# Ledger of designs, part 83: designed miniproteins, single chains, continued (5)

Each design is a single chain, and the fold is of that chain. pLDDT is the mean over its residues in the fold that is shown.

## One batch from the design tools (miniprotein)

Design m18872
Fold by ESMFold2-Fast:
Structure m18872 (fold): chain A 104 residues (1-104)
Amino acid sequence: EEEELEAERRRIGEEAYNWIKNNDITPEKVEEIHRRNLELAARRYGSDVLLRLAEKVGPVAADTIAGRVLMARRFPDVDREALREKLRTEYGVSDEEIAELEAL
């Protein structure tokens, strides 16, 4: 299953890159890629918090939030407190939702 998830992540990235490279990126394609990323994350982390967030803020914003949270996990130089404040103020994310996102 890990190999399947990694292969799908790679396919999503390659498809998005080719669309950008060929100037064939549309709002519908952007939403589709972000939705696929969120579905993949739900499978990988065993949590639907990102899918529930997408219902609230849309798939593009939800995937952006996911990327920021995952970067904070990988890069200790990311200001996690500033990120939490942005999630509350810009996206209306609750403290409970932030805790679920940080648990991914």
Scores: mean pLDDT 76

Design m18873
Fold by ESMFold2-Fast:
Structure m18873 (fold): chain A 98 residues (1-98)
Amino acid sequence: SEEEKLLKEIEKLLEEAQELQAEFDRAVANKAPVEKLEEIVKKMQEVTDKIKQLVKELKKKHPNMDPKTQLKLLLELAVLEGAVVTGETAIKRRKAEA
């Protein structure tokens, strides 16, 4: 179905966001340059924005979507938004330590 196609696209983007979070954590642990941390956070924000657009489309086209699926997507988006903010905070801290 169209709903299943949108859900699969969102799931793929969520996996990409998780990989970017792992890359960010690795970069911080390895004391990567600030420019590298900024690049990763920018990519995380871009993926998060794409997920938000697809979730809005999913809600508009499929308002009778399973409430459990809707809640799961909202929680996963909240975690990603938090990860971006955490990353931006870590970058600010790194710049202050320089």
Scores: mean pLDDT 87

Design m18874
Fold by ESMFold2-Fast:
Structure m18874 (fold): chain A 70 residues (1-70)
Amino acid sequence: SKEREKLAEEIRELMRKLGVPEDVINYLLNLAETQPEEEFLAAARKLLEVYKVPEEKQKEILELLRKYIS
């Protein structure tokens, strides 16, 4: 849907601004299509921690990802 495409682009832009590499962002969004919700969100959180994303921005991205997988 157009709404899902807009959410994906919003997530991509935010993660790029926070220094996450494009290949890693693509990996994460592809993971969203194949993994169960709980496993996906756990992996996403760990990935954001590895790239040292600030906790407040981690929460923001995780909320967008929850909307994306809904």
Scores: mean pLDDT 85

Design m18875
Fold by ESMFold2-Fast:
Structure m18875 (fold): chain A 71 residues (1-71)
Amino acid sequence: PLPSDDELRATMLLIKAAVYLRIGEKTGSKEAVEKAIEAAREAIELGKNNPNIKKAGEELLKKAEELLEKL
């Protein structure tokens, strides 16, 4: 596999995490927040060789975990 394919997949997972996090914020859906956590964790693993992707994933993961505690 090309490294660019993993970075592209990680980027798509970051978008997925951000979208589900926003759905969770607006609707109070625990399921949406849990999907955001899952996508952020997958993005961190696939993007582990890219510090920017890892940082973005960690920030999304932290926000999703904090939101889940309130739901």
Scores: mean pLDDT 84

Design m18876
Fold by ESMFold2-Fast:
Structure m18876 (fold): chain A 82 residues (1-82)
Amino acid sequence: MKESHVAAALNYLNIGNEAQKAGDYLAAGKAYFAAGLYYQSAGPGYHNNAGNAYMNAGLSYEKAGDYEKAADAYESAIEVYE
């Protein structure tokens, strides 16, 4: 359901923001990536929200030194911006 997907995405964005503030960039990347997936599942109207969440996931994974997950997140962002 669209509404529950958006609520889940917002919850994961908050988890990601708190993890980033704590310096836990791996946890932040995972949370932002989950937010992106939930926004994408909410439908085309949320593509910009999904893309932004995936970009934040990529940046967080990069800061964590997980360049493979960062690349995957950036590719996901590019796909939803198309």
Scores: mean pLDDT 85

Design m18877
Fold by ESMFold2-Fast:
Structure m18877 (fold): chain A 68 residues (1-68)
Amino acid sequence: SLAEEMVAVAASGDEEKMRAAAEALAKLLNTDEQEVLDVLREIRRLIEEGRVDEAMELARKAVAQAIA
């Protein structure tokens, strides 16, 4: 799923990969690149704190809001 892809790229901790993913996802979802990047950074923070379920829920909410 798109939410799982967001969690996977955020979990990499690679800022360049996160920026590339934010650009691609923003284009795909017709939204702002900075908004997607900010969400990816928050997902990364939650993963780093061991809050993986919350990170996945944030990703699902972000995708649902963009697609709906």
Scores: mean pLDDT 81

Design m18878
Fold by ESMFold2-Fast:
Structure m18878 (fold): chain A 71 residues (1-71)
Amino acid sequence: STQQQNQQQIDQLVQYLQSNSNMSDDQLADLFLQQQQTDPGMGGGLFSVALSRQGYTPDQISQIAKKAGLL
């Protein structure tokens, strides 16, 4: 069930990113922080996977996380 729940959350985050393609890096950082604060164990990790599936590189994801104050 946990793997299925994680996959559903990632799919929802990917759909949200696709629907909100005009988000700035600052808005992405705010969303990253919100995901991490809502689910401290998984939220940031699942959001990183969603960003990766949208074509963001590891370096780009790290820069967004730094803007969020998480690095």
Scores: mean pLDDT 82

Design m18879
Fold by ESMFold2-Fast:
Structure m18879 (fold): chain A 90 residues (1-90)
Amino acid sequence: MVLSPEQLRELLDHLVRLGLISEEEAEAFLSSVAGPLEVTRLEITPEGVLRLDYRYTGRDGRERDVTWLFRVSPEEAEELRRLVLELTRG
């Protein structure tokens, strides 16, 4: 699954609204990414852990593989799963 810069901004904005990251963290990350971001894994465990594995090229031209882990409620997990499905339908 590949996210455009606009889709990445939408995903980050949603994570901020859920309180999983700060607006400052979202802005810093978005400013560091050059081009599209590839989501290599999206997993929500029965224990309420969201795992997001992704690959992107930084503005320094270096490729990075990153994993984010968040503790989420069942409601937050369903909202994030729905958002990811919407982003991949476009």
Scores: mean pLDDT 77

Design m18880
Fold by ESMFold2-Fast:
Structure m18880 (fold): chain A 65 residues (1-65)
Amino acid sequence: MTPAQELVREGGEELAEAADSNDVDKMIEALRKAGEKTIERFKDDPERVAEIRRMVDAAIADLKG
């Protein structure tokens, strides 16, 4: 599963709720929580952790744009 799919899986409900209310701050919080949970799952793989952090940062930047 891709890092993007894992983020959606972990934060899917909170992210969907935030998106429905059009609350960017809540979407950012949901993405951070999903990213943290996904990083914990891959904690022993530094390359995968770096990729997940990059994906979360990119998604947050996209939401701000």
Scores: mean pLDDT 74

Design m18881
Fold by ESMFold2-Fast:
Structure m18881 (fold): chain A 88 residues (1-88)
Amino acid sequence: SYEEALKERTLKLLREKFRQKQKEIEYENERKVGLLTKINPDLLHRMLTDADRLLEIWSTQSDGAKILMEGLIFNELKRRAEEYEQLR
């Protein structure tokens, strides 16, 4: 029916928009990792190896940088935990 065809077209467009948005989020996350690595490789190293220094460095950053650092720390710690789990 006409109504069924309209529904299918609408669902197709919505799925396309969701895929596009997902790719944008993934690209932005990869870009953030790349930017931090280029600008502050020593900060990334300290964040991963020294918990006390991590808290000190994190507290001195701008709100935007805090969110970026927090996301990168969490993702890297999760990745390492998954790697250690697979080695068991």
Scores: mean pLDDT 59

Design m18882
Fold by ESMFold2-Fast:
Structure m18882 (fold): chain A 100 residues (1-100)
Amino acid sequence: SSALEEILAIVEEMIARLEAAKTLEEMEQVFLSGAVRVRDLADAAGLAEVAALATEAMNRVGEIIREGERNGESEEEIRKRVLEQAREFLARLRELAAAL
């Protein structure tokens, strides 16, 4: 699917931008921007499972940042966990792509 190829490319670019991000605010903006684009493309293409994964990933990243800050985790630790979630999102999308 051309839509799925575009979605994978968006998430790969998002991960590269997350690795370059210097603040949690920048990471959150990069992730939300990328995940919204994935969701909108998935909805347009009828890829309901992909759209649901994008929504789940957005909610999880927001929770990681909020809970990490409340618990006094270092910015480095929170950033690492956000990047791990972005990589998990890409891995799950690749599994769906392989099943089509």
Scores: mean pLDDT 87

Design m18883
Fold by ESMFold2-Fast:
Structure m18883 (fold): chain A 55 residues (1-55)
Amino acid sequence: KELTPIEKYMIGETVKYLIEVEGKSLEEAFDEAARLFGVTREQVKEGYEFYEKYK
């Protein structure tokens, strides 16, 4: 299943939150976001990169 732009943004925003607010490492944030959204780690990375480019 291909992620929509809004899903990519929401995933990336969640990764940013987990790093900055929860103090998680990048690896931990990716794993947690993958669990929360029910997606692969690669899809989380795509979402995070999309979020960083769009903001």
Scores: mean pLDDT 82

Design m18884
Fold by ESMFold2-Fast:
Structure m18884 (fold): chain A 65 residues (1-65)
Amino acid sequence: SKAEEAAEELVKKAKELVAQGLSADEINEALAPLAEELVKKYKLNDDEAAEVSAKVAETLNELLG
């Protein structure tokens, strides 16, 4: 799905930023422009955007929590 493709791009970037030693707050700030770009690129609705955000949060919790 479009949400899955967008989530994979954000998760990949999140993992790279975790490897660089960034905090969850710093990663969320760095990912915000990319998330907005992906929402526009894939024309995600609010539900799809929420699914993407949930996958990113789960990944950050697994790597940093």
Scores: mean pLDDT 83

Design m18885
Fold by ESMFold2-Fast:
Structure m18885 (fold): chain A 55 residues (1-55)
Amino acid sequence: SAAREAALAGAREAGGVGGGAGATAQMSPKDAENGLLTPEEARAAGYRGGLAAGG
């Protein structure tokens, strides 16, 4: 889903940590690698974006 991909990328970069660094820090590196294409990571990134960038 293009919208989810855009939200994920935007949220990760908007997080102010420089992309995946902040998102992956939330999860273990093993989980982050497995969750690279999982909806779980999309939800986490979207949630952060909604909280910070949503306003």
Scores: mean pLDDT 46

Design m18886
Fold by ESMFold2-Fast:
Structure m18886 (fold): chain A 74 residues (1-74)
Amino acid sequence: SSLVRNYAEAIVLLLVQGASQEAIRAVLQKAKEQELDPVALLAEVQLVIKEKNLEIDAERLQLLQTLLQEVYAA
């Protein structure tokens, strides 16, 4: 959906900019409130990275996966 894409693009921007854990968590919390599926959201983030030929640090991607698990398990 366009909503999933908008959140994925916002998350990718935060990853590229080296944004804080708190900033990433806040966007993920909003995605959860919008009832977005975490698996679909992560897949869309990966698609945005691939389509835009972006280099994202592996540690940043691992942080995103950890935060997704924490936010959606709460």
Scores: mean pLDDT 88

Design m18887
Fold by ESMFold2-Fast:
Structure m18887 (fold): chain A 86 residues (1-86)
Amino acid sequence: SLVEELKAEIDRIEAKLAAGAEERQVYTDILNAITRLGKRADEEKNEKLRKLAAEMFKIVQEGRKQGLSPAEIIERIKKKIDEYEK
């Protein structure tokens, strides 16, 4: 599923961050994953997935404004995905 693909991508990004990846690269990878999910959701007319993608973009945008670390932003994204699966 698109959600399982997203989870796998976020886990890979988190592993790269733990291995010392640059913040800019981590941020780029996260935004690319969210953008791909949003495009697929629009194509499939899946409103719930489109909302998930939009909420994750908002988490990244607001987290960056608040000066949160990439690890904190990833944690918030994972919590949002968990909410989607409930």
Scores: mean pLDDT 84

Design m18888
Fold by ESMFold2-Fast:
Structure m18888 (fold): chain A 85 residues (1-85)
Amino acid sequence: DKARIEKVKGLLEEVKEIAEKNASKEVAEEINKLLEKAKEALEKGDYESAIEHIRKAAGLVLLNLSDDVAAEVNSLLREAVDTIK
């Protein structure tokens, strides 16, 4: 469903913007690399790989961002995973 894929892409873009503002450059780049891999997997219809990349990004967020920012970002990533299912 194109609408579901576009919603997920929007959520991942929002996560990218928050990470770029709140994380170190190195951490933001690593998170963004995982989000780009998730987008590539979605475009190919590989939803399992997309979810795996999103989960890896969520782990980096939990380890590297403040608790309040990590909670916001992981809420968006969880909504992205729930939208793919």
Scores: mean pLDDT 86

Design m18889
Fold by ESMFold2-Fast:
Structure m18889 (fold): chain A 68 residues (1-68)
Amino acid sequence: MPMLSSEELSEKAKELEEALRNGDVERAVEIVKEMLEQGVPADLVLTIARLAAQEAGVELPEEVVETI
């Protein structure tokens, strides 16, 4: 599958940040699954998720890490 565009990746990263900030683990898992399904490498998705958690001021949930 083609990789998400830089704009789509940025948008997904912001959605992930918001989900993490709100404690919406289910939504965060959904977002990372979509990134993986669209061909984003797992290591890049994990990096994005860790940065999003840092920006949100929260710990990255284990359920999100297990999904990646």
Scores: mean pLDDT 80

Design m18890
Fold by ESMFold2-Fast:
Structure m18890 (fold): chain A 83 residues (1-83)
Amino acid sequence: SSALAEAEALVKRMRDLAAQLRAALAAGDWQRAFALSGQLGETIRRALAALDAAGDTPRSQALRDELLAIGQEADAAIEAAAA
């Protein structure tokens, strides 16, 4: 479905944004990190909406699990950098 394809693209975008966020945090670039965190949050919100529209399939379930893992990894990176 188009919703599933949108969810796949958004989860990929989340992965790319999370990698950029981790790099910004490692560099001490807090302005860039805050901007990327905002973009990641917006992308998560859109990905969840696309997954809800896609319906319950093994692929949508796998994407939801991947989304949660990416979000948890990003939150952990922010927490570690703030300590």
Scores: mean pLDDT 89

Design m18891
Fold by ESMFold2-Fast:
Structure m18891 (fold): chain A 74 residues (1-74)
Amino acid sequence: MSAVERAEALREELEARIAAIEREIRQNGRTPELDRRLTLLKLALHEVREMIRERASEEELDRFEASLRAALAA
């Protein structure tokens, strides 16, 4: 898979995750945990969109994905 294809797939995944959290907030109300997760995912989505625009390398994507995985696990 090319770096661009990986970044586009990650963008789609992040958009889906954001939509799921926004649905959760609408149905069950806003919590500090959901707000923090939503903020993190929106920042990640912005970064992925910039990486696509700037045609980031596979190394840059690997670094970003590792950082995102660590942040989501915390």
Scores: mean pLDDT 83

Design m18892
Fold by ESMFold2-Fast:
Structure m18892 (fold): chain A 81 residues (1-81)
Amino acid sequence: EVRRAEEEVRRLLELAREYAKKGPEYFAEFRAQLLEAVELARKVPAVAPVAAELAREIAKESDPEGSAAARAAAAELERLA
């Protein structure tokens, strides 16, 4: 159960990372993946620490708007851990 949730948050955040690399026109898709990862962590808090770490990595690779959204998601995930 936790393992499947961890695999799913990693998949969601890797998809977010791909949208971030494609550019700002994909911000809506990027944000949707971040929000879905946060929702999954609310249901399975055990995955919040790994999700927060990945969100922080994505923030470092994103433009300023994407970085702000990823940092906000990471902060919320850290609160759930």
Scores: mean pLDDT 83

Design m18893
Fold by ESMFold2-Fast:
Structure m18893 (fold): chain A 85 residues (1-85)
Amino acid sequence: DAAELAQGIENALEAPIEYAKATGNKEALELAEKLREAVREGKAEEAAELARELYTKVLKLSEEEAEEYAKGAAELARLQRRLAE
């Protein structure tokens, strides 16, 4: 079910936004919202760059962990583009 898969993607994108809201970090919220938008638009490269920035510069994760998140974000964007055709 394409609609169920799309909802799953949206649910995955809510986690960074909820975390940013809970921390009160405006920069994290802005980056998380841009990441959600890039994924929704199927912009894989942009989603990867936004995820790397969010997880390294704001959340202070390691470069290796941030790259895993960036790959995941790009994959979600590619799936979203495929669903939209």
Scores: mean pLDDT 77

Design m18894
Fold by ESMFold2-Fast:
Structure m18894 (fold): chain A 103 residues (1-103)
Amino acid sequence: MIRVVETEDVEEAVEEAERLVAAGDKVILVMPSSVAKEVAERLRERGIRTALVDGSLPEEHAVTNALVALMQGAEVVIIADDDMEKGRKIAEKVKKRAEELGL
């Protein structure tokens, strides 16, 4: 199943993503750009296949980049955007399209 998690806290993001991946879920994290790289690095150090997607791109480009990452076997995709409302919309579209594709 694909789970969307929105947080600005690095420790909460890392612990929640690891918990969900261990349960067999894929995770889309929505985070500010300032913390997204640190979360990606911490998850990769824990052996979790993590992709970082620039949410500041046009919405459809960010959605496509996230879907490609999931197709390539990412367990966690981080949508990095300081506009958290836009980041959430991107994450919701990614989840819907990925589920339609059987990802």
Scores: mean pLDDT 89

Design m18895
Fold by ESMFold2-Fast:
Structure m18895 (fold): chain A 66 residues (1-66)
Amino acid sequence: MSIDELAERLQKELGLTPEQARKAAEIAVKNKDKPVSEIAKEIQKETGLTPVQAANAAYLIKKALE
């Protein structure tokens, strides 16, 4: 799955903006070998999403990258 496809999925599933979704997808792909908790923390720091939104984004992306 491409970063663009991940970003579209994040927008549909979690209601993220295109910018937030793309940034979250890029962070998760770059950090794919790290735990979900670490990915969620980076997403929150870089995008300003709530802890719940960041955690949901990290879980969804990790599952999609199997």
Scores: mean pLDDT 80

Design m18896
Fold by ESMFold2-Fast:
Structure m18896 (fold): chain A 63 residues (1-63)
Amino acid sequence: GKDIGPALNALSPIVESTRVSEKDPNVLIVDTKDNKRYYIDATTGEVVKVVDRTTGKVLEDKR
């Protein structure tokens, strides 16, 4: 969907920081307290990539 609200609301209890990607302004980067990084497509509201910030391992990639 176009609305990113549901994805952000699901993450909100564990959100540490949010920012727009410097490489792609249509991608929102959400860092969480469980040391993961979520990449959200701002045009669709979909989580497109999840990375473990401790190991750098890609946990999910929907591209």
Scores: mean pLDDT 74

Design m18897
Fold by ESMFold2-Fast:
Structure m18897 (fold): chain A 72 residues (1-72)
Amino acid sequence: SHEAADRAALYAAGAVAYAAQGDAERAKEMSLKSMEAGPPEVAKANAEAAARGALDEGNEEGARQMLEASKL
């Protein structure tokens, strides 16, 4: 559903924000919630898009932690 995809995107963005702050535990929690909220393919696409956005902003650590969290 549209709402589930939006929720997954919001959790993915939250994971990037927490990773940028160095909060790896909360970053992982948000990544897992993103995967639970949306269809698996949509959640993965949103996580990858969020990681690319973080990288474009110069947040390499956030992007790396986001990608690692997606492997849980």
Scores: mean pLDDT 68

Design m18898
Fold by ESMFold2-Fast:
Structure m18898 (fold): chain A 120 residues (1-120)
Amino acid sequence: SEALEKLKKISDLFVEIIEAIVNDDYERVEEGLKKLRELAKEMPPEAQRILDAMIDFLEETIEEYRKNKDDPEKKKELIRRAADGFIQALEQLGKLYGLPEEEIQKLIADFRKKVEEIIK
């Protein structure tokens, strides 16, 4: 249950960062990234590597998003790519922590729903 609560926290922070990106709120983006990095430090080494790789990919995606302000289709593509990468990370982390498949799939479904609501 502690692992599930941590993954929910990470998922919610990722959603918050995506929302901040689409609202051009880069102060909130930086705060969210800092919180994700701090959570990663508290995780076992294998989980840290998965989350750190995902955070690095998210930071690269944010940089590319900022450069493509005049291309709404590219911006949507970038957000979907980041979300897909995070879904893969959530699945890997859930399996690593031994979470039931039903809990992992519910977490992924809830995450997808929130991201799609932001991209509208």
Scores: mean pLDDT 83

Design m18899
Fold by ESMFold2-Fast:
Structure m18899 (fold): chain A 68 residues (1-68)
Amino acid sequence: SAEAAERRLAAALLRHEARTSVRYVPEDQREAVRARLLELADQVLAGVLTPAEAFARAGALLHEATGR
C-alpha cells in the first residue's frame, strides 16, 4: 500500500541519518543519538509513530545534539 511504502521510505531515511548526520554529533553522544534514530525507524515500521512524528523527533534530537 502507499502508506506501507511511505513508512518504509521514512525508516530508510532515518537509518540514513543514523549513518550520516551522527558524524556531526559529539563523540560521547554519538552512539546514543544513533540508537535513538534507529529506534524511531523501527517505531515507524511498527506503526507506533507516523513518518511526520518520527521526523519531528529526529529533527529535535539532531538539533539538540549538533546545535543545527
Scores: mean pLDDT 85

Design m18900
Fold by ESMFold2-Fast:
Formats: C-alpha cells, sequence, structure tokens
Structure m18900 (fold): chain A 64 residues (1-64)
C-alpha cells in the first residue's frame, strides 16, 4: 500500500541518519580526549532520541 511505502522510506531515512551518527561517534572514540568523547556521546544520544521521536511522529501522522 501507499502507507507501507511511506513507512519504509521513513525507516530507510532513520537508519541512514542513525548510521551517520554512529560513524561520527566511532570517529570521536579514535580522535578525541576522554572528556570530549563523553560530551560528544551525550550529544549523539540526544540526536538519536530526537530522530526516534521524529520517526514515531511521522509514522503516527501516516497512520491517521
Amino acid sequence: SKKEKEIEKLREEFIKKASELYNQWLTAQLTKSPEERAAFSKQVNEQLDKLAEEYIKKIKEIEK
């Protein structure tokens, strides 16, 4: 259905953005100080939470 295709596109976008954040986090583990890594990990977690909230919101909008 059209709704299923829209949900799949949102899933693909979420996975892509989450993967980009993960790669940024991994790079930080290799290049930053322990203090900078802790601060950056907090920022990445906050961005992941926001992405998850936006993903859930968009799914609920499609299901209306």
Scores: mean pLDDT 84

Design m18901
Fold by ESMFold2-Fast:
Structure m18901 (fold): chain A 65 residues (1-65)
Amino acid sequence: SMAAALERLVARLSPEERAYLAQDLRTLIASVEKMLATDKSLSDAQKARMRAALETLRRLLAQLA
């Protein structure tokens, strides 16, 4: 599964690579949250998909940082 593949990838990262990935994820999460709060052009379907993706990113970040 994709989740299992991602877990295997993360397990092979060095501590430094994990720290950089966590920083990049924090930046991405903040950008998505800002778009959801401010971008009035997003459809309800797009917002729902972005919220689902955001939850996945937050769960991954919690495992790394």
Scores: mean pLDDT 80

Design m18902
Fold by ESMFold2-Fast:
Structure m18902 (fold): chain A 90 residues (1-90)
Amino acid sequence: IEEAVETMIEVAKKIIEKGSNSAEELARKLAELDAVLKNRDASLAQLEKNLPNTDPADIEAAIDEIIEELKKTYGLSDEEAEEIRERLLK
């Protein structure tokens, strides 16, 4: 889960870097991403705490929810979203 979240952040940062024309725009977009991820931290922490009692389907649903949030925030294509999902789920 932790490694998967780090991979998601790394991919999102690369997408923002490619789409940004200035360091100021890049910093602003990264701050927006950080805010989105912090809003998800509580849900991920709750899942990690309950991991032995959590249905694998619930974990996948939480990952899908995070990916959907990234799609809305950064305009990721379905192909880019699927690549992130595949890497997170291995």
Scores: mean pLDDT 60

Design m18903
Fold by ESMFold2-Fast:
Structure m18903 (fold): chain A 58 residues (1-58)
Amino acid sequence: MSVRARSVEEFIRALEELGVAPEEVEARNLATGEVLSGGEAHTALLADPSLVFEVTAL
């Protein structure tokens, strides 16, 4: 199961919908295909709010 996140707020909501901690997800950057940890994706979204991630529970 995966949820898209386009902002920090959507990322937090994705974690709530999946019922998991940030350490229990992988986040794929939809523009580049790069896979980050949940913590790295949160930091990236704070730095660049144009990023879109697909958040998947491990």
Scores: mean pLDDT 81

Design m18904
Fold by ESMFold2-Fast:
Structure m18904 (fold): chain A 80 residues (1-80)
Amino acid sequence: SADEEIAKEFLQRVQAIMDELAEKEKTASPEERKQLRIEALDRMIAVARAALARLTDPALQARLEAWIAELEAEKAKLKA
């Protein structure tokens, strides 16, 4: 289905962001790691919101909305 293709594309984009973060963190200072994580969370939230706008399955929409809320909470903790 179109939703399955959107979900697959979404997961691939999220994995790429996570892989890039992991690589950058290898040589980063503690202060740089905090900023890199905030940037990665912002990018993942943007990718998730773009996918959410395209999805039609209510169950997938609800799961993605919950995940966005978790990422926003994680970002808030890092900014505190």
Scores: mean pLDDT 89

Design m18905
Fold by ESMFold2-Fast:
Structure m18905 (fold): chain A 60 residues (1-60)
Amino acid sequence: MPLYRVRPDAHPQALELLGVRPGEVLTAEEVGERLTKHFPSFSKEQAVQLAERGGAIERV
């Protein structure tokens, strides 16, 4: 199961949207569920990809 770590340099807005602190570890499903609450037009997979590309999370 893919795991993602919240990056230490993640933007404060991204931390608020995910409801997390830097260094926390989340599953792909948790990231997708949390982000799609704020962006329901995105799929969970798209939300995870956007967070990773935006530098908010990294795959462990």
Scores: mean pLDDT 80

Design m18906
Fold by ESMFold2-Fast:
Structure m18906 (fold): chain A 70 residues (1-70)
Amino acid sequence: MLVVVTARVRRERADELARAVAAVPGVKSVRVVYQGDEALVTVITEESALDDVVKALEAAGGEIVAIERL
């Protein structure tokens, strides 16, 4: 099953965070939307990779704002 995870991060860290999350096995897509001094990063992942995705997002300075099952 697929899960959508959305994280908020500072603009200057968005590229680093997106790269770190994209390296997690089971991640299907990563999308970055810039909003002023912040970015929203949306990750579509396999449910089995959810814990690794959350850990990678938080380690890179992301704040988890939503987790949604598809």
Scores: mean pLDDT 84

Design m18907
Fold by ESMFold2-Fast:
Structure m18907 (fold): chain A 99 residues (1-99)
Amino acid sequence: SAAEKEEELELKKEFSDLMVELSLRLSKIRQKIAELKKKMPSMDPDEQKAAEEEIEKLNKEREELLKKIAELGQLYKDYVKGKISLEEARERLEEIRKG
């Protein structure tokens, strides 16, 4: 039906929007890590230790975002291939968005 087609298009837009959001968050984390690494040679030992701890934290956040991006990509492929329903895809998309 026309309504089902509209729901499908809206879901695909939600997939695209979330992928862009996650990609921008990943880019921001990569930029912060690069900036810290660039500044580290001019830092005192206490500042270097704090920067290393922040880089470790940012690397964990990066790994979590990369996992979400991979899960989102797989979910989209499964939905497009008809392996899962629109309702199941929407529920799983919300889980990725909130987790």
Scores: mean pLDDT 89

